# Designed miniproteins, single chains, continued (3): the designs that were tried, part 15

Each design is a single chain, and the fold is of that chain. pLDDT is the mean over its residues in the fold that is shown.

## One batch from the design tools (miniprotein)

Design m8494
Fold by ESMFold2-Fast:
Structure m8494 (fold): chain A 119 residues (1-119)
Amino acid sequence: MILYIANAQGRLVIVYTNKDTKLSEVSRLVAPHLDVPVVDDDRPVHLASWPSSLVVAIVTKDPEALNKELSKIHHLHAGSVFSESTPEEKIFETLLDLLRSLLDSDVTELTVVAEIDLR
């Protein structure tokens, strides 16, 4: 599973992770790069609530299975789940659209500031 995590300034962190990785673990690694507080939440990262100052896109082998799981706990961000076959350019376009619509951000591009592998 891959997480694309962006802040309102267009800073992007890419995290390669598994289904057992906790939000608290990812949050501690991401916080220094995105100027956000560390979240103490031991739920699986793909099911947990991210800080409202961030937008998150999830890339998975089975987006339908993840969407079914998320539908049991309410969707926080519509359109933030993608298949592994989705071009990265499409993921970036969607994140920029979410940054504009949800965070009133005026950024036109994303800057990758870190890549983290937790696989």
Scores: mean pLDDT 77

Design m8495
Fold by ESMFold2-Fast:
Structure m8495 (fold): chain A 56 residues (1-56)
Amino acid sequence: VDVSSFEEIGSVQAGDTLYRLLRKGDTVVLVAERNGKTTVVEQWQASSVTFRLAPS
């Protein structure tokens, strides 16, 4: 997946791995960056998988 045109909507550092949540239109991608390598962990469509904020 070409993530260079994606918008970063969230990120979290977990040890030596940086997890970034990226979105482009309806496509949401979770990537893991470790040792200079970027790996797609998961990809889904926001419209097909209900994307909800945690209840306040």
Scores: mean pLDDT 70

Design m8496
Fold by ESMFold2-Fast:
Structure m8496 (fold): chain A 96 residues (1-96)
Amino acid sequence: ATQRVLVIGLDKAAAEALAAALRAQGHDVTLLVLEGGMTEEQLREAVRRAIREVRPDLVVIVYREEDEGSKRAAEIAARVAEELGVPVELVPVPAS
């Protein structure tokens, strides 16, 4: 089934690869890559704005498991999606 998916990337390459795979499966995918050095409030606003504009059926958050900043940003993004009533899937990028 076709879903509207918002992919939030804390790892650009992994998020782009996942977005491409989901598009190949016929899903309507929007990619949001989060910049390093954003404040928690800037991150919350970016995610909230993207969800309100995209109105996704699912938010997929791609994050680096070994990076505490990446994990923290994923937690914040997931909380924003949950507060807006959107299902969340967390996708860890494994350590090399």
Scores: mean pLDDT 84

Design m8497
Fold by ESMFold2-Fast:
Formats: structure tokens, sequence, C-alpha cells
Structure m8497 (fold): chain A 67 residues (1-67)
């Protein structure tokens, strides 16, 4: 019933400070929630993962169905 979507890693021009990573996560979660509600999904959780070199970011979105 849960759907997990993973993005491809995206190159970053600079290493991302943690506060900026949190802001990006919040913005991505907001956009994902808007899209999920449009398609009949309930709650959306967004996770950002930095690669070991912190040169790339990967986004994982977990979708829960609406009840």
Amino acid sequence: KEIILESDPVDLPEKLPEEKAQQLRDEAEKLANQQAKQHGYGEVKVTLTLTPDRNQIQVTVNLSPAK
C-alpha cells in the first residue's frame, strides 16, 4: 500500500550545509504533498540523502494511500 519513489542523484555545485538540506526537504515535502493529495494519496514523507562526497543529493519520497 505504501509507494516509495527514489530520484537519481543530482550534482550539487557546492557542498550543501545541513540547514539548506532541511529547507530543501521541507520544500520537496510540500510539493509532494500537494501532488499526492491531487492523486488520492494521504501522507507524504520526504528524505534527502547526501552522497559520501556530499557532491550529490538523492531524494526519496514515501507515499501512504488515503484511507
Scores: mean pLDDT 66

Design m8498
Fold by ESMFold2-Fast:
Structure m8498 (fold): chain A 72 residues (1-72)
Amino acid sequence: LSEEQRRAAENGLRALEEDPSGALAAAIAHELAKLGVLSEEEARRIIELGGQPEQSEEAVRLLKERLREALE
């Protein structure tokens, strides 16, 4: 990851720890796809889940797992 990508991923993970909402997960996934941290397919899946109240926890979980992988 570039420094910009790494900082964005770290900030995204921190934000999700403070506000574990599907809406925030969707917003972060969209931004990280634009930066190339997530693939468009990965981001689209998280955005779809984050837009559904019943899938909010799953969207947050998937994004956190993916960001932890990206930061290692």
Scores: mean pLDDT 83

Design m8499
Fold by ESMFold2-Fast:
Structure m8499 (fold): chain A 74 residues (1-74)
Amino acid sequence: SLHDELRALIAEFERLRKEAEAKGDTTTAAILDAVVDRLRGLLADPSASDEELRHALREARATLRQVRAEIAAV
């Protein structure tokens, strides 16, 4: 389901945040915290449409790819 896919992405973002914190990259960790909060808010919103969930899923996957590359470079 879309909710299961978003939950999986949230878990991956939380994992990356912990990695960023372990490296002392507080800026990346703060950005990841903001992304997680946004996605959790969407999951908790009973009025969120499937279209909104699909859009958030696409954006989150794009952000994940970018952040993984940035963390690997540090």
Scores: mean pLDDT 82

Design m8500
Fold by ESMFold2-Fast:
Structure m8500 (fold): chain A 82 residues (1-82)
Amino acid sequence: MEKEIEVALARMAGQIVVESVRRGRTEDVESDIALLKKLASSPYPEVREIAIRTLRESAELARENGDEETAAKFEEALRELE
């Protein structure tokens, strides 16, 4: 049950990050990456998977939007994970 709550919170955090990238809110990128890196260190595999997926999805979305700088930041965070 507690694990399911952590997973739900991770999904909500992921949605907020993706929406931030979609809206072009670059001021939140560094804090968003820091949050996702913390989630990627979670004891729960499901939370880590959500964080990694969100980082990859955000990098892809930023690149599609022509924001190469933001995309590179998310890609670098992904490379630092294992």
Scores: mean pLDDT 83

Design m8501
Fold by ESMFold2-Fast:
Structure m8501 (fold): chain A 89 residues (1-89)
Amino acid sequence: SEVEELRERLDELGTEVFVYLAKNTTDEDGEENLERALELAKKAKSDLEFQLLNTEFLLEYLKEKGFPEEIIEKVEEVRELLERLRELE
């Protein structure tokens, strides 16, 4: 189903973002944002609105700290997939 395909892509992207931040975050806000990325990687996900809010906070952090566009685009794709899931529910 479309919902299953979207959730599989979310799990893939969430894992990639979490692994990247675990290897590359070194600032004082890094621990909090690593926890936000872990929420995206979890199979047993929280409420969709909570996931979307965490994604927005993570995206703001990545942009403010000047992370590579490649990782920013992955988090933006997560946001778009979450918004699509919300539309299907």
Scores: mean pLDDT 75

Design m8502
Fold by ESMFold2-Fast:
Structure m8502 (fold): chain A 53 residues (1-53)
Amino acid sequence: MEAPSDAEQRVEGDTVIIRTPSIVAAAVLTVLAGPDARLEATPDGYEVTTRAS
């Protein structure tokens, strides 16, 4: 999987939040992050939430 340059990644405690304008990138990130990952559509794009190590 290739991470797009427009993806914004931030860490909040044990949680990693990735914002991207691409639904394809968001879907792939959600699948790779595992069953606990969440994908949400926002007015500005897509947000994927998963756990940090």
Scores: mean pLDDT 71

Design m8503
Fold by ESMFold2-Fast:
Structure m8503 (fold): chain A 69 residues (1-69)
Amino acid sequence: EEEKLKEEALKFEQEGIDYTYELWRKNNDPSKDAEIEEQRKADLEFAKERIEKMTPEQLKRYLEARKKA
C-alpha cells in the first residue's frame, strides 16, 4: 500500500519531467540533446529519492493535491 502510493507519486513526477524535457528538446538546438537528457535523468533520479523518503501521509497529501489540480 505504501509502496503503491510511492509508485503512483513517481509516475506523476516522471510524466511531468518527461513532458518538460521533451518540450525543451523541441525548442533547443540538437547539439544540446545530450545535455538535456543527462539533466532529465538526474531530475528523475532525484524525484525517486525524494519520493522514497516521503511518509504515507505526505504521499497521500501529494496525490490528493495532484488529483485536485
Scores: mean pLDDT 77

Design m8504
Fold by ESMFold2-Fast:
Structure m8504 (fold): chain A 114 residues (1-114)
Amino acid sequence: MKSRFSDEQIKEALERVAKMSDEEKDELIQRAMEETFPKARGLSGKQIFDIFDTDGDGKITYEEFLAGAKKLGAHEFWNDDELRRLFAELDLNGDGVIDFDEFVAGLMLLNPDL
């Protein structure tokens, strides 16, 4: 399935993420994920990413995303179809995995007011 964002929006978001500090990336993940996942509150952005990246390869698969979302309490208010759509929107290149910079860029695109 394809991201709803244009190639230009994806490129600009990834270029912006490449210029961000680790602290700025961390704050963006924390702010975006706090609203979506109640158990993400009080976690750093890196801790949130590590919950999803269960094998530590720096890439989140759909199965890892579902498992991480469950650990963060998302299953209480997000159904599997909603979580699948969220994954697809974060999977900016459509390869079926999300790396750390794509995760930050996708959250930025989903939350332009952050």
Scores: mean pLDDT 76

Design m8505
Fold by ESMFold2-Fast:
Structure m8505 (fold): chain A 68 residues (1-68)
Amino acid sequence: GPGAEAAKAMAEEAERRGSLSAAEATRWGVQAGRLGGGGKTGAGVNAQIYGELSAEDARKAAEASEKD
C-alpha cells in the first residue's frame, strides 16, 4: 500500500546516502505514520535516541511495511 511504498522509497534514499539525519528520520516517521505504513514507531524512536536513521534501520522498516 502507499505506506509500504513510502517506507521503501525512504529506505532506498537512506541506503544511497548511508543514513538519514535526525530531522529527515523524523519526517520519514511522520510520513509513514500518516500512510499507515510500518516502521513509524521504530524510525521515530531511533531518531530521538540515536540522532539519525541508518540505512539498515530504514530497510528493516520498509520490509516490515511490505509484510503488513
Scores: mean pLDDT 55

Design m8506
Fold by ESMFold2-Fast:
Structure m8506 (fold): chain A 86 residues (1-86)
Amino acid sequence: MKEEVIEEVKRLVEAGDYEGAEELVEEVERRFGPEVAREIMLEVRRAVLGEEAVRYGEEMDEAAAAGDAERGREISEKARELLAER
């Protein structure tokens, strides 16, 4: 079940249907709760877009959308430190 949903979300993302992928994850959240939805999104992000690049960009974008510059700086700093030892 979970793996089947992950594959479907991944297929939508790979096809460029990000809206459909997000809606499917939200549907899972309504049925199974936010924890399951978060796990599915985490697996999809790693499989499709790459681990750190996607996470870094999306967290920064979310902070910017919220208008929280301080939060954006904190996220950026932590993500940068995780990548600092390349």
Scores: mean pLDDT 65

Design m8507
Fold by ESMFold2-Fast:
Structure m8507 (fold): chain A 80 residues (1-80)
Amino acid sequence: DEYNWTELHKAAILNDVEKIEKLAEELRSKGLSVLAEVNKIGRTPLELARFTGKEEAVKVLTKYEIEDLKEGLKVAAPVA
């Protein structure tokens, strides 16, 4: 929490696939991809899942990342 971790970052390190899917859909509803969730140290939830060896979290986050990129969803903050 000291590193300004989002709920998606926490779900990724806990390997909580159901929570990851819920949070990814919330981001998608805002026109944002899971790549837009970067913590204070510059890490995405996918990078944290890979670093901690959470294979199920890696799989679901990679799926959303690919789908979001195909749909043209933004990896940055909302447009002005």
Scores: mean pLDDT 68

Design m8508
Fold by ESMFold2-Fast:
Structure m8508 (fold): chain A 65 residues (1-65)
Amino acid sequence: SAAEIGRELLARAEAGEALTVEEARRLLTQAMGPDFAAAVARRLRELGGEVVSGAQLAEALREAG
């Protein structure tokens, strides 16, 4: 499910995996579709960077979901 993939992406970011905004958008597009992925990617860029922290990803997913 979309929620399961969101949790998996969050776990990867929290584990210290270097996840870019573009990589997160690509994975979310496959899981939840392009519109949701674009909304999350836009919010991540607003939070300030191309490399995503677990905290930033969690915030963007909560706001978009």
Scores: mean pLDDT 74

Design m8509
Fold by ESMFold2-Fast:
Structure m8509 (fold): chain A 88 residues (1-88)
Amino acid sequence: SKEAFVFNQILLVEAALREFAKRKPKMTPEEYQKALDLLKEFIKEVIERIKKYAPDLVETFKNRILELAKKYVPEAYEEIKKLIDEVI
């Protein structure tokens, strides 16, 4: 189902956010910026898949990812929100 597809995409993004948060305390500023850029690229790729296969669930996906970003990486929340707004 489209719902199962979107749920699986949310799990992938949550896993990426958790991993980023876990590694953050050990990163240099350069490593942090590179990791954040890769995370943003990954989120953009996931949004493009949702738009293609489940366009009616894009808003649901966006709201859930913003909640997860605020939970795991509150310092990068505004940057992630801006990225999502640019690709939706």
Scores: mean pLDDT 88

Design m8510
Fold by ESMFold2-Fast:
Structure m8510 (fold): chain A 85 residues (1-85)
Amino acid sequence: SMEEEVRRVFEETRAFLVSQGVPEEVAERLAEVAAEALRAYLEGVPAEEVNRRALERVMEAVGEATGEEVRSGEEALRRLQELAA
């Protein structure tokens, strides 16, 4: 079912990020973004809009975790790599 696929993506994404050294709370928030993105795709939301929403949510999560605004996806990725190190 869609709910089972969404839950699997959440659990696998969270576990992967934690295995890479991302703090559990940040990993959980990013896993939620991945799960929400999959649900939106399955519900027929255009890919471009799903990707835009996911990017915004990732930037918010990383910004909150680091206490500083994130202005781009590239900056979010860089900070995630720093958090994982």
Scores: mean pLDDT 86

Design m8511
Fold by ESMFold2-Fast:
Structure m8511 (fold): chain A 70 residues (1-70)
Amino acid sequence: KQQQIDDDILVALTEIAAAVALLAYKRGVSPEEAIEFIKRVTERLLSLATNPQTKAEIEKIAEDAIEKIK
């Protein structure tokens, strides 16, 4: 159960980071800075994830957010 909670938290943190980056971009932060923020947070969260499905979901959230900024 702790592993399941940890996985859910990692996905939720990735969603929050993506939302923050997208909002910052909409408010005038450069696309390069917003993308760099997503990449840094995603890299840290991926290092904590052990479940392949969780890693895939984190990567998808990050990629979707980066695509919206480009």
Scores: mean pLDDT 82

Design m8512
Fold by ESMFold2-Fast:
Structure m8512 (fold): chain A 75 residues (1-75)
Amino acid sequence: GSVEGEIELIRNTVKEIYNTLTSEEAKIRFIKSLVEYSKNASVEVKNEIKTLLLEILQKETSLAVKKEILKALEE
């Protein structure tokens, strides 16, 4: 087990879950859960979550979801 293995697991899990979400409400709840998870995570995991949020932001069309992601990235 390594930080690299944890990062890969998080990346794959986040992408898999997000791709199943069809409603703005479900997407917003998921983003909020990622932010909560990241609060007590290692620096490496926090940085990966920020990278994933930026990737999602680039592909997202919902203004409500985009606003939640931007709020999540504020610090």
Scores: mean pLDDT 84

Design m8513
Fold by ESMFold2-Fast:
Structure m8513 (fold): chain A 71 residues (1-71)
Amino acid sequence: HMMEQRQRALDAIREEAERLGLTPEQIQRILDGFQSLLDSGWSLQLARDISLSMIRMLHWVNQLAKEAELR
């Protein structure tokens, strides 16, 4: 079963989001979304791909916010 793979995926997603400078709230939202996708019957690979896409999208939004507030 995928229990160990699920935990490793959660850890990898968290680490990637932290490296891209997402806020704790954004990271938690992504982790919750990842688990929700798995609980809804999505494959580990697809849930991971979607979660990584969410990380990239939030990183892009954060970059836009920083550019708007450049001092």
Scores: mean pLDDT 80

Design m8514
Fold by ESMFold2-Fast:
Structure m8514 (fold): chain A 79 residues (1-79)
Amino acid sequence: MSKLVGHEILLMALEEEDPEKAAEYLVELRKEGISKSDLEHLLRLLGFTDEEIEKFFNSSEEEQKKLLTEWLKKRVKEK
């Protein structure tokens, strides 16, 4: 369950403006046993669409990191 961890990860990602680090943070939250719902919430906070979120959860850990990095490059640059 979320315990403000998602808020901290979001702030760190925005502060560093590094999509690769942001992707690593989200993958680490998944590894730590964060629920699908909590990760979906975090991805929505980062501006991800439902389609992108679904693709993320249907991918392997390595593909998840790659997809997040590419998607976050687009969104972090936009902010």
Scores: mean pLDDT 66

Design m8515
Fold by ESMFold2-Fast:
Structure m8515 (fold): chain A 64 residues (1-64)
Amino acid sequence: MDDEIEFGVYVLALAVDIAAARSQGNEEEVEFARKALDEVNKAYQAGDLDTARKIAEEARKRLN
């Protein structure tokens, strides 16, 4: 699969998790998800797709 498509799916999923946590007033989960998204972006821009994927999966598993 295209790495850009996979990255886009992770970004969208984390954005949905942030929106859900914000709607519930869970500030701690919002902050956690935002930090996870930032780390995923940093890893992706560095070309470390495996690290980006691992961070995204672990963050989503913890939020859900």
Scores: mean pLDDT 75

Design m8516
Fold by ESMFold2-Fast:
Structure m8516 (fold): chain A 85 residues (1-85)
Amino acid sequence: DPALEAGLAAVAPLGPLAVALYRYYYEVFNIPLSPENVRQYLQRIRDGEITPTDELEQKFIDAVQAGDEEAAVAYLEQLKEKRSK
């Protein structure tokens, strides 16, 4: 998917968590987030402004707030797998 690849390339400089977040919204919801939208969303999580809708989202938010990027990416991949089916 050329649009997915272009979006992934645009957010890649923001790091692997930003790449995973872009892929999640694009593949699950067909929403192409801009790099600025991704940056703002991650900042809102760090500021405690995002309310989780389930336990897996809570684990993802907790990992982002703890600075555990590997755990945050893993939880986001689990969210993508569950919500794309």
Scores: mean pLDDT 82

Design m8517
Fold by ESMFold2-Fast:
Structure m8517 (fold): chain A 74 residues (1-74)
Amino acid sequence: MMPEEFDKKFEKAREELEELAKELKPPEEVKKKVFEELEETYEKIKTENLGAEGWLELFEKTYEEGKEKIKKSR
């Protein structure tokens, strides 16, 4: 089973991305895509049984890309 940190990291990321989206009000399509990509990464990590370093790197990449997409939605 994945570490408790895994679920907490994704919960925090969802909260932070929702708050960022409320502040910056990106197009709905961009917001939807960012959250879809976050959930796809969550499922991938769960199904592929990645080691602690592997899932953190994939999570951080997806989270940072999501923030960039919201900020660059022009």
Scores: mean pLDDT 76

Design m8518
Fold by ESMFold2-Fast:
Structure m8518 (fold): chain A 95 residues (1-95)
Amino acid sequence: GMEELELLTEIARAIDAGDFDKVLELVRSEKATPFHLEFALLLAARRGDVDTALEILKIMEERGIKPSPLIYRTLAEAARQQGREDLAAELEAKA
């Protein structure tokens, strides 16, 4: 619905701004669906913000949401681009 689109837009703006605290506030909201969390994680990873993406992954796991193989592959590639080879290998093993 419109409220879901509004939250998605706010998440995108917070990620673009590099506002870690705001991203976590928005994805921890009761209004955040599994789709919002996956969107936020993939966008953060694509922007090279591995630390934000890892925190979102942790929130997904805390909520019992199983991350898709796409999430692990995208985050592994972002980690590799930052030279975090051990982290990238761990994430690829889960994909």
Scores: mean pLDDT 84

Design m8519
Fold by ESMFold2-Fast:
Structure m8519 (fold): chain A 65 residues (1-65)
Amino acid sequence: DMIRRMSGEAAVSELLAKGYAEKVEISGNEVTVYLSEVTPEVEELLKKIEERLKKLGLSLKVVKV
């Protein structure tokens, strides 16, 4: 679904803009975020993003690279 994909991209755009995420992939209802390092600030931001995505019917998956 294009609308869900666009909404998912918007929800994680701040991670990319701040350089916290190396890559973001969206497949079906799952948004995968690839992080090189997880700090307390990143964890707090991920929690907010997860809540945002859940309201859109999307799930968050976090992968450390």
Scores: mean pLDDT 75

Design m8520
Fold by ESMFold2-Fast:
Structure m8520 (fold): chain A 91 residues (1-91)
Amino acid sequence: MAREMLERMKTGEEIPAEEAAERAEKLGFLGVAEYVRRTGVPLTKNALDLAEEYRPVDPHLAFALLLLQVGYRLGRTTDAEAIATLENLLG
């Protein structure tokens, strides 16, 4: 589960920072949106789609998916750290 989720969120079309930030804002993640705009990092379509899928049922997981993607893009989050975070959230 966690590894498959991480692989999914690391792949797919790159969505430019401004469009990715707008999608994060629509999910209510204003802090993520501001940080994405400030850093200029693109997010993957798969990460945004996955966050949108989980937002109505698990908002903490949805938030973590976007935050992990930003950290991964900035080189601040390792695969091991992302997997551990996802395993904790998935139970």
Scores: mean pLDDT 79

Design m8521
Fold by ESMFold2-Fast:
Structure m8521 (fold): chain A 60 residues (1-60)
Amino acid sequence: SMEEIRRKIREMFRTSFTLIGQIIEAELAGDATKAAQLEKQMQTQFAQQRQQLDQLEQQS
């Protein structure tokens, strides 16, 4: 349903903001490796959530 899609989009934004905060903290601490890992995690989370949104659209 459209409500499920909207809820998933809001969830994506919340998760992204949390990860952005963690990336900033890692960068400020000088941990470039951790910052890169967190960036990759964020990209993976976006890709996974996009797939879930596409699946919800197909199951309408």
Scores: mean pLDDT 79

Design m8522
Fold by ESMFold2-Fast:
Structure m8522 (fold): chain A 63 residues (1-63)
Amino acid sequence: SANEEARRAAEAALASGASPEAVDAAGTYAQSGGDIERAAERLVASGASREDAEALARASHKA
């Protein structure tokens, strides 16, 4: 499910260095119809890898 993918992607982003606050903010932004690319950029800025950030942004947008 989209929620399960979002959870897994959030775990990966946290493991790669993203802050919990950045993960929550990016997820909320993506779910509100925000730009997936912009959500991913915020996660990368917090310390996530580009790959993990993009995966979380896409999963959250679908949830």
Scores: mean pLDDT 74

Design m8523
Fold by ESMFold2-Fast:
Structure m8523 (fold): chain A 69 residues (1-69)
Amino acid sequence: SSMAESIGAITGAVTASFLGTPEQGNRAKQAAAAGDIEKLREVIKTLSPEVAKKVFENMKFAKESVEKL
């Protein structure tokens, strides 16, 4: 659902904000607020591979948790 995707995107942007640079965090939040999932993924891919993997895993977990409601 669009809600599950939005919560996933917000979780990804928040995680990127804690683990990335301020510029990366700001771009991720802006993409998530706009619902631009492709832009959000592009920003996450600028993080280290290990951090990017954790961000995507958190996004998936958040989306799946909402879908169970």
Scores: mean pLDDT 82

Design m8524
Fold by ESMFold2-Fast:
Structure m8524 (fold): chain A 74 residues (1-74)
Amino acid sequence: MTYSVEEAKAVLAKYGLDGDDPRYVLPLQEALGLERDGVLDEATAAALSEAIGDDPFGEAGVALMTRVGERLAA
């Protein structure tokens, strides 16, 4: 499954993250190994989909969001 930008924003919102705010998007892009432009684009949405798999609250999703939270705290 590949997320649209809107689907990726919905997943982030479930974790309390605003997909329109570069403050949250930049750490996500760093955790995904992407270019840090602060914009939740198609490439960022696709990478999020690939990293999480089909369950956004499964082990992979929780592990990714933990890394994003660590980057936000650093």
Scores: mean pLDDT 77

Design m8525
Fold by ESMFold2-Fast:
Structure m8525 (fold): chain A 68 residues (1-68)
Amino acid sequence: MEAVERAREAIRRAEEALRAGDVEGARKHLDEAQGYIARAMSLGDEEEALELARRARELARQLKEMEA
């Protein structure tokens, strides 16, 4: 639960940073989200963790497009 909430918050912050053009901030928050997603997965919150992992992958894709 806690890990899912922290992952969701980190994803939200990464999205906000991306919208502001802060690529470095977005990468930092995305990295934080990945750590919390892994923890949530290990704790059995698989459904929520998989949802958040999909959002994180989409954000990573958008970040690569901005860097290109």
Scores: mean pLDDT 82

Design m8526
Fold by ESMFold2-Fast:
Structure m8526 (fold): chain A 81 residues (1-81)
Amino acid sequence: PLVDAAKYANEARKLVEELRARGHPQAPELEKMVDEARKLIGQALEAYSKGDFVTGNQLAIEAYKLAKEALDRARAALAAS
């Protein structure tokens, strides 16, 4: 989940930057979603570093869900543009 969460967050960020360059009105909201996914990824890594694999896995799954949602929404917004 963590590797895919990071991959989806990175891909979503690239699309959000393109939407922002085009002046798309949804870009700020999608940027906030990507930032929240990145925050959850950081918290998962911190939990793993402390040996808390249960919390780390839970945070990684939440980051994955949010990153994928942000990616799907960014793709839809770009397709509509």
Scores: mean pLDDT 84

Design m8527
Fold by ESMFold2-Fast:
Structure m8527 (fold): chain A 94 residues (1-94)
Amino acid sequence: MRLTDEELEEVRRQVEEELRLLERAAEELTDPEDAEKILALARERARLLLEKAELVARGELTEEKEAELRRRLAEIRERLKPLEELLLKISEHI
């Protein structure tokens, strides 16, 4: 698959928006350690998503690299899920 420049820019916009939402949600946490973990995971996720999009746009995404990126993204998603659930619970009770 090839991404157009317009499609690549849309992916970048979506990734930046998701990162902004996670950064804002982290500000609602009273535990600075949990906030720091969320921000670190959110930034790493954004970096991997942008790397994948760039490789797809260039036609340089190999099956091995796609599998690696998919595995790393899935690992981050699983680690971020409990923190996202905690943020939603805090937001609901504030």
Scores: mean pLDDT 74

Design m8528
Fold by ESMFold2-Fast:
Structure m8528 (fold): chain A 87 residues (1-87)
Amino acid sequence: MMSLEEQLEFLEELLEKLEEELRRMAADGKVSPEEAAQLRALLEQAREHLERARRSTDPEEKRRLLGEALRAISEALGLIQQIKDRV
């Protein structure tokens, strides 16, 4: 199983890729302003949780924060897929 540090690094990399994909989709006119705002809010929530997880010295808190970040990232992935299926 991945360590908490490996999970953190993986989610940080995934978040960066999703932020870049959102920028490309917005530049290509494939997302509405409302959809872009919703995606940015989800990715910002994930970033906040990952930043808190990185600063935490408590393994239980770190695990909980990583779970919250994964949830926000999963919701963003679902919305991106819905947008792609429509376009």
Scores: mean pLDDT 84

Design m8529
Fold by ESMFold2-Fast:
Structure m8529 (fold): chain A 112 residues (1-112)
Amino acid sequence: MMAEHREAVRRAVETLVRVLAKEGIELSDEEIAALEEALIEAGLPEVEIQDIALSIAAARVAAQLGLAATPENLRALADLQGRLHTRLRNGEMTLEEALEEMVAALRELAAA
């Protein structure tokens, strides 16, 4: 059980780090280790670990793009997160696909 949980955390964090690196967002080794340890200690199921990874990516990418916190942008972000969360939970997409779709949508929103 602990080994399976640690593997789920490692997969999610490795995917998050890889997708963020493509956007020029690099997490330090200390940030990565702290996040992995916190997620392991929290004992959350894989789907909730993936939801947290998606939320971290959304926050870091929005900050990187300088996305303005307008009511329109906040509604669009909430709708996007909800849709990606639902597809992840239903097994309709991988975490990598969800993170890449989040990045693409945030870039379009920032360009508008």
Scores: mean pLDDT 83

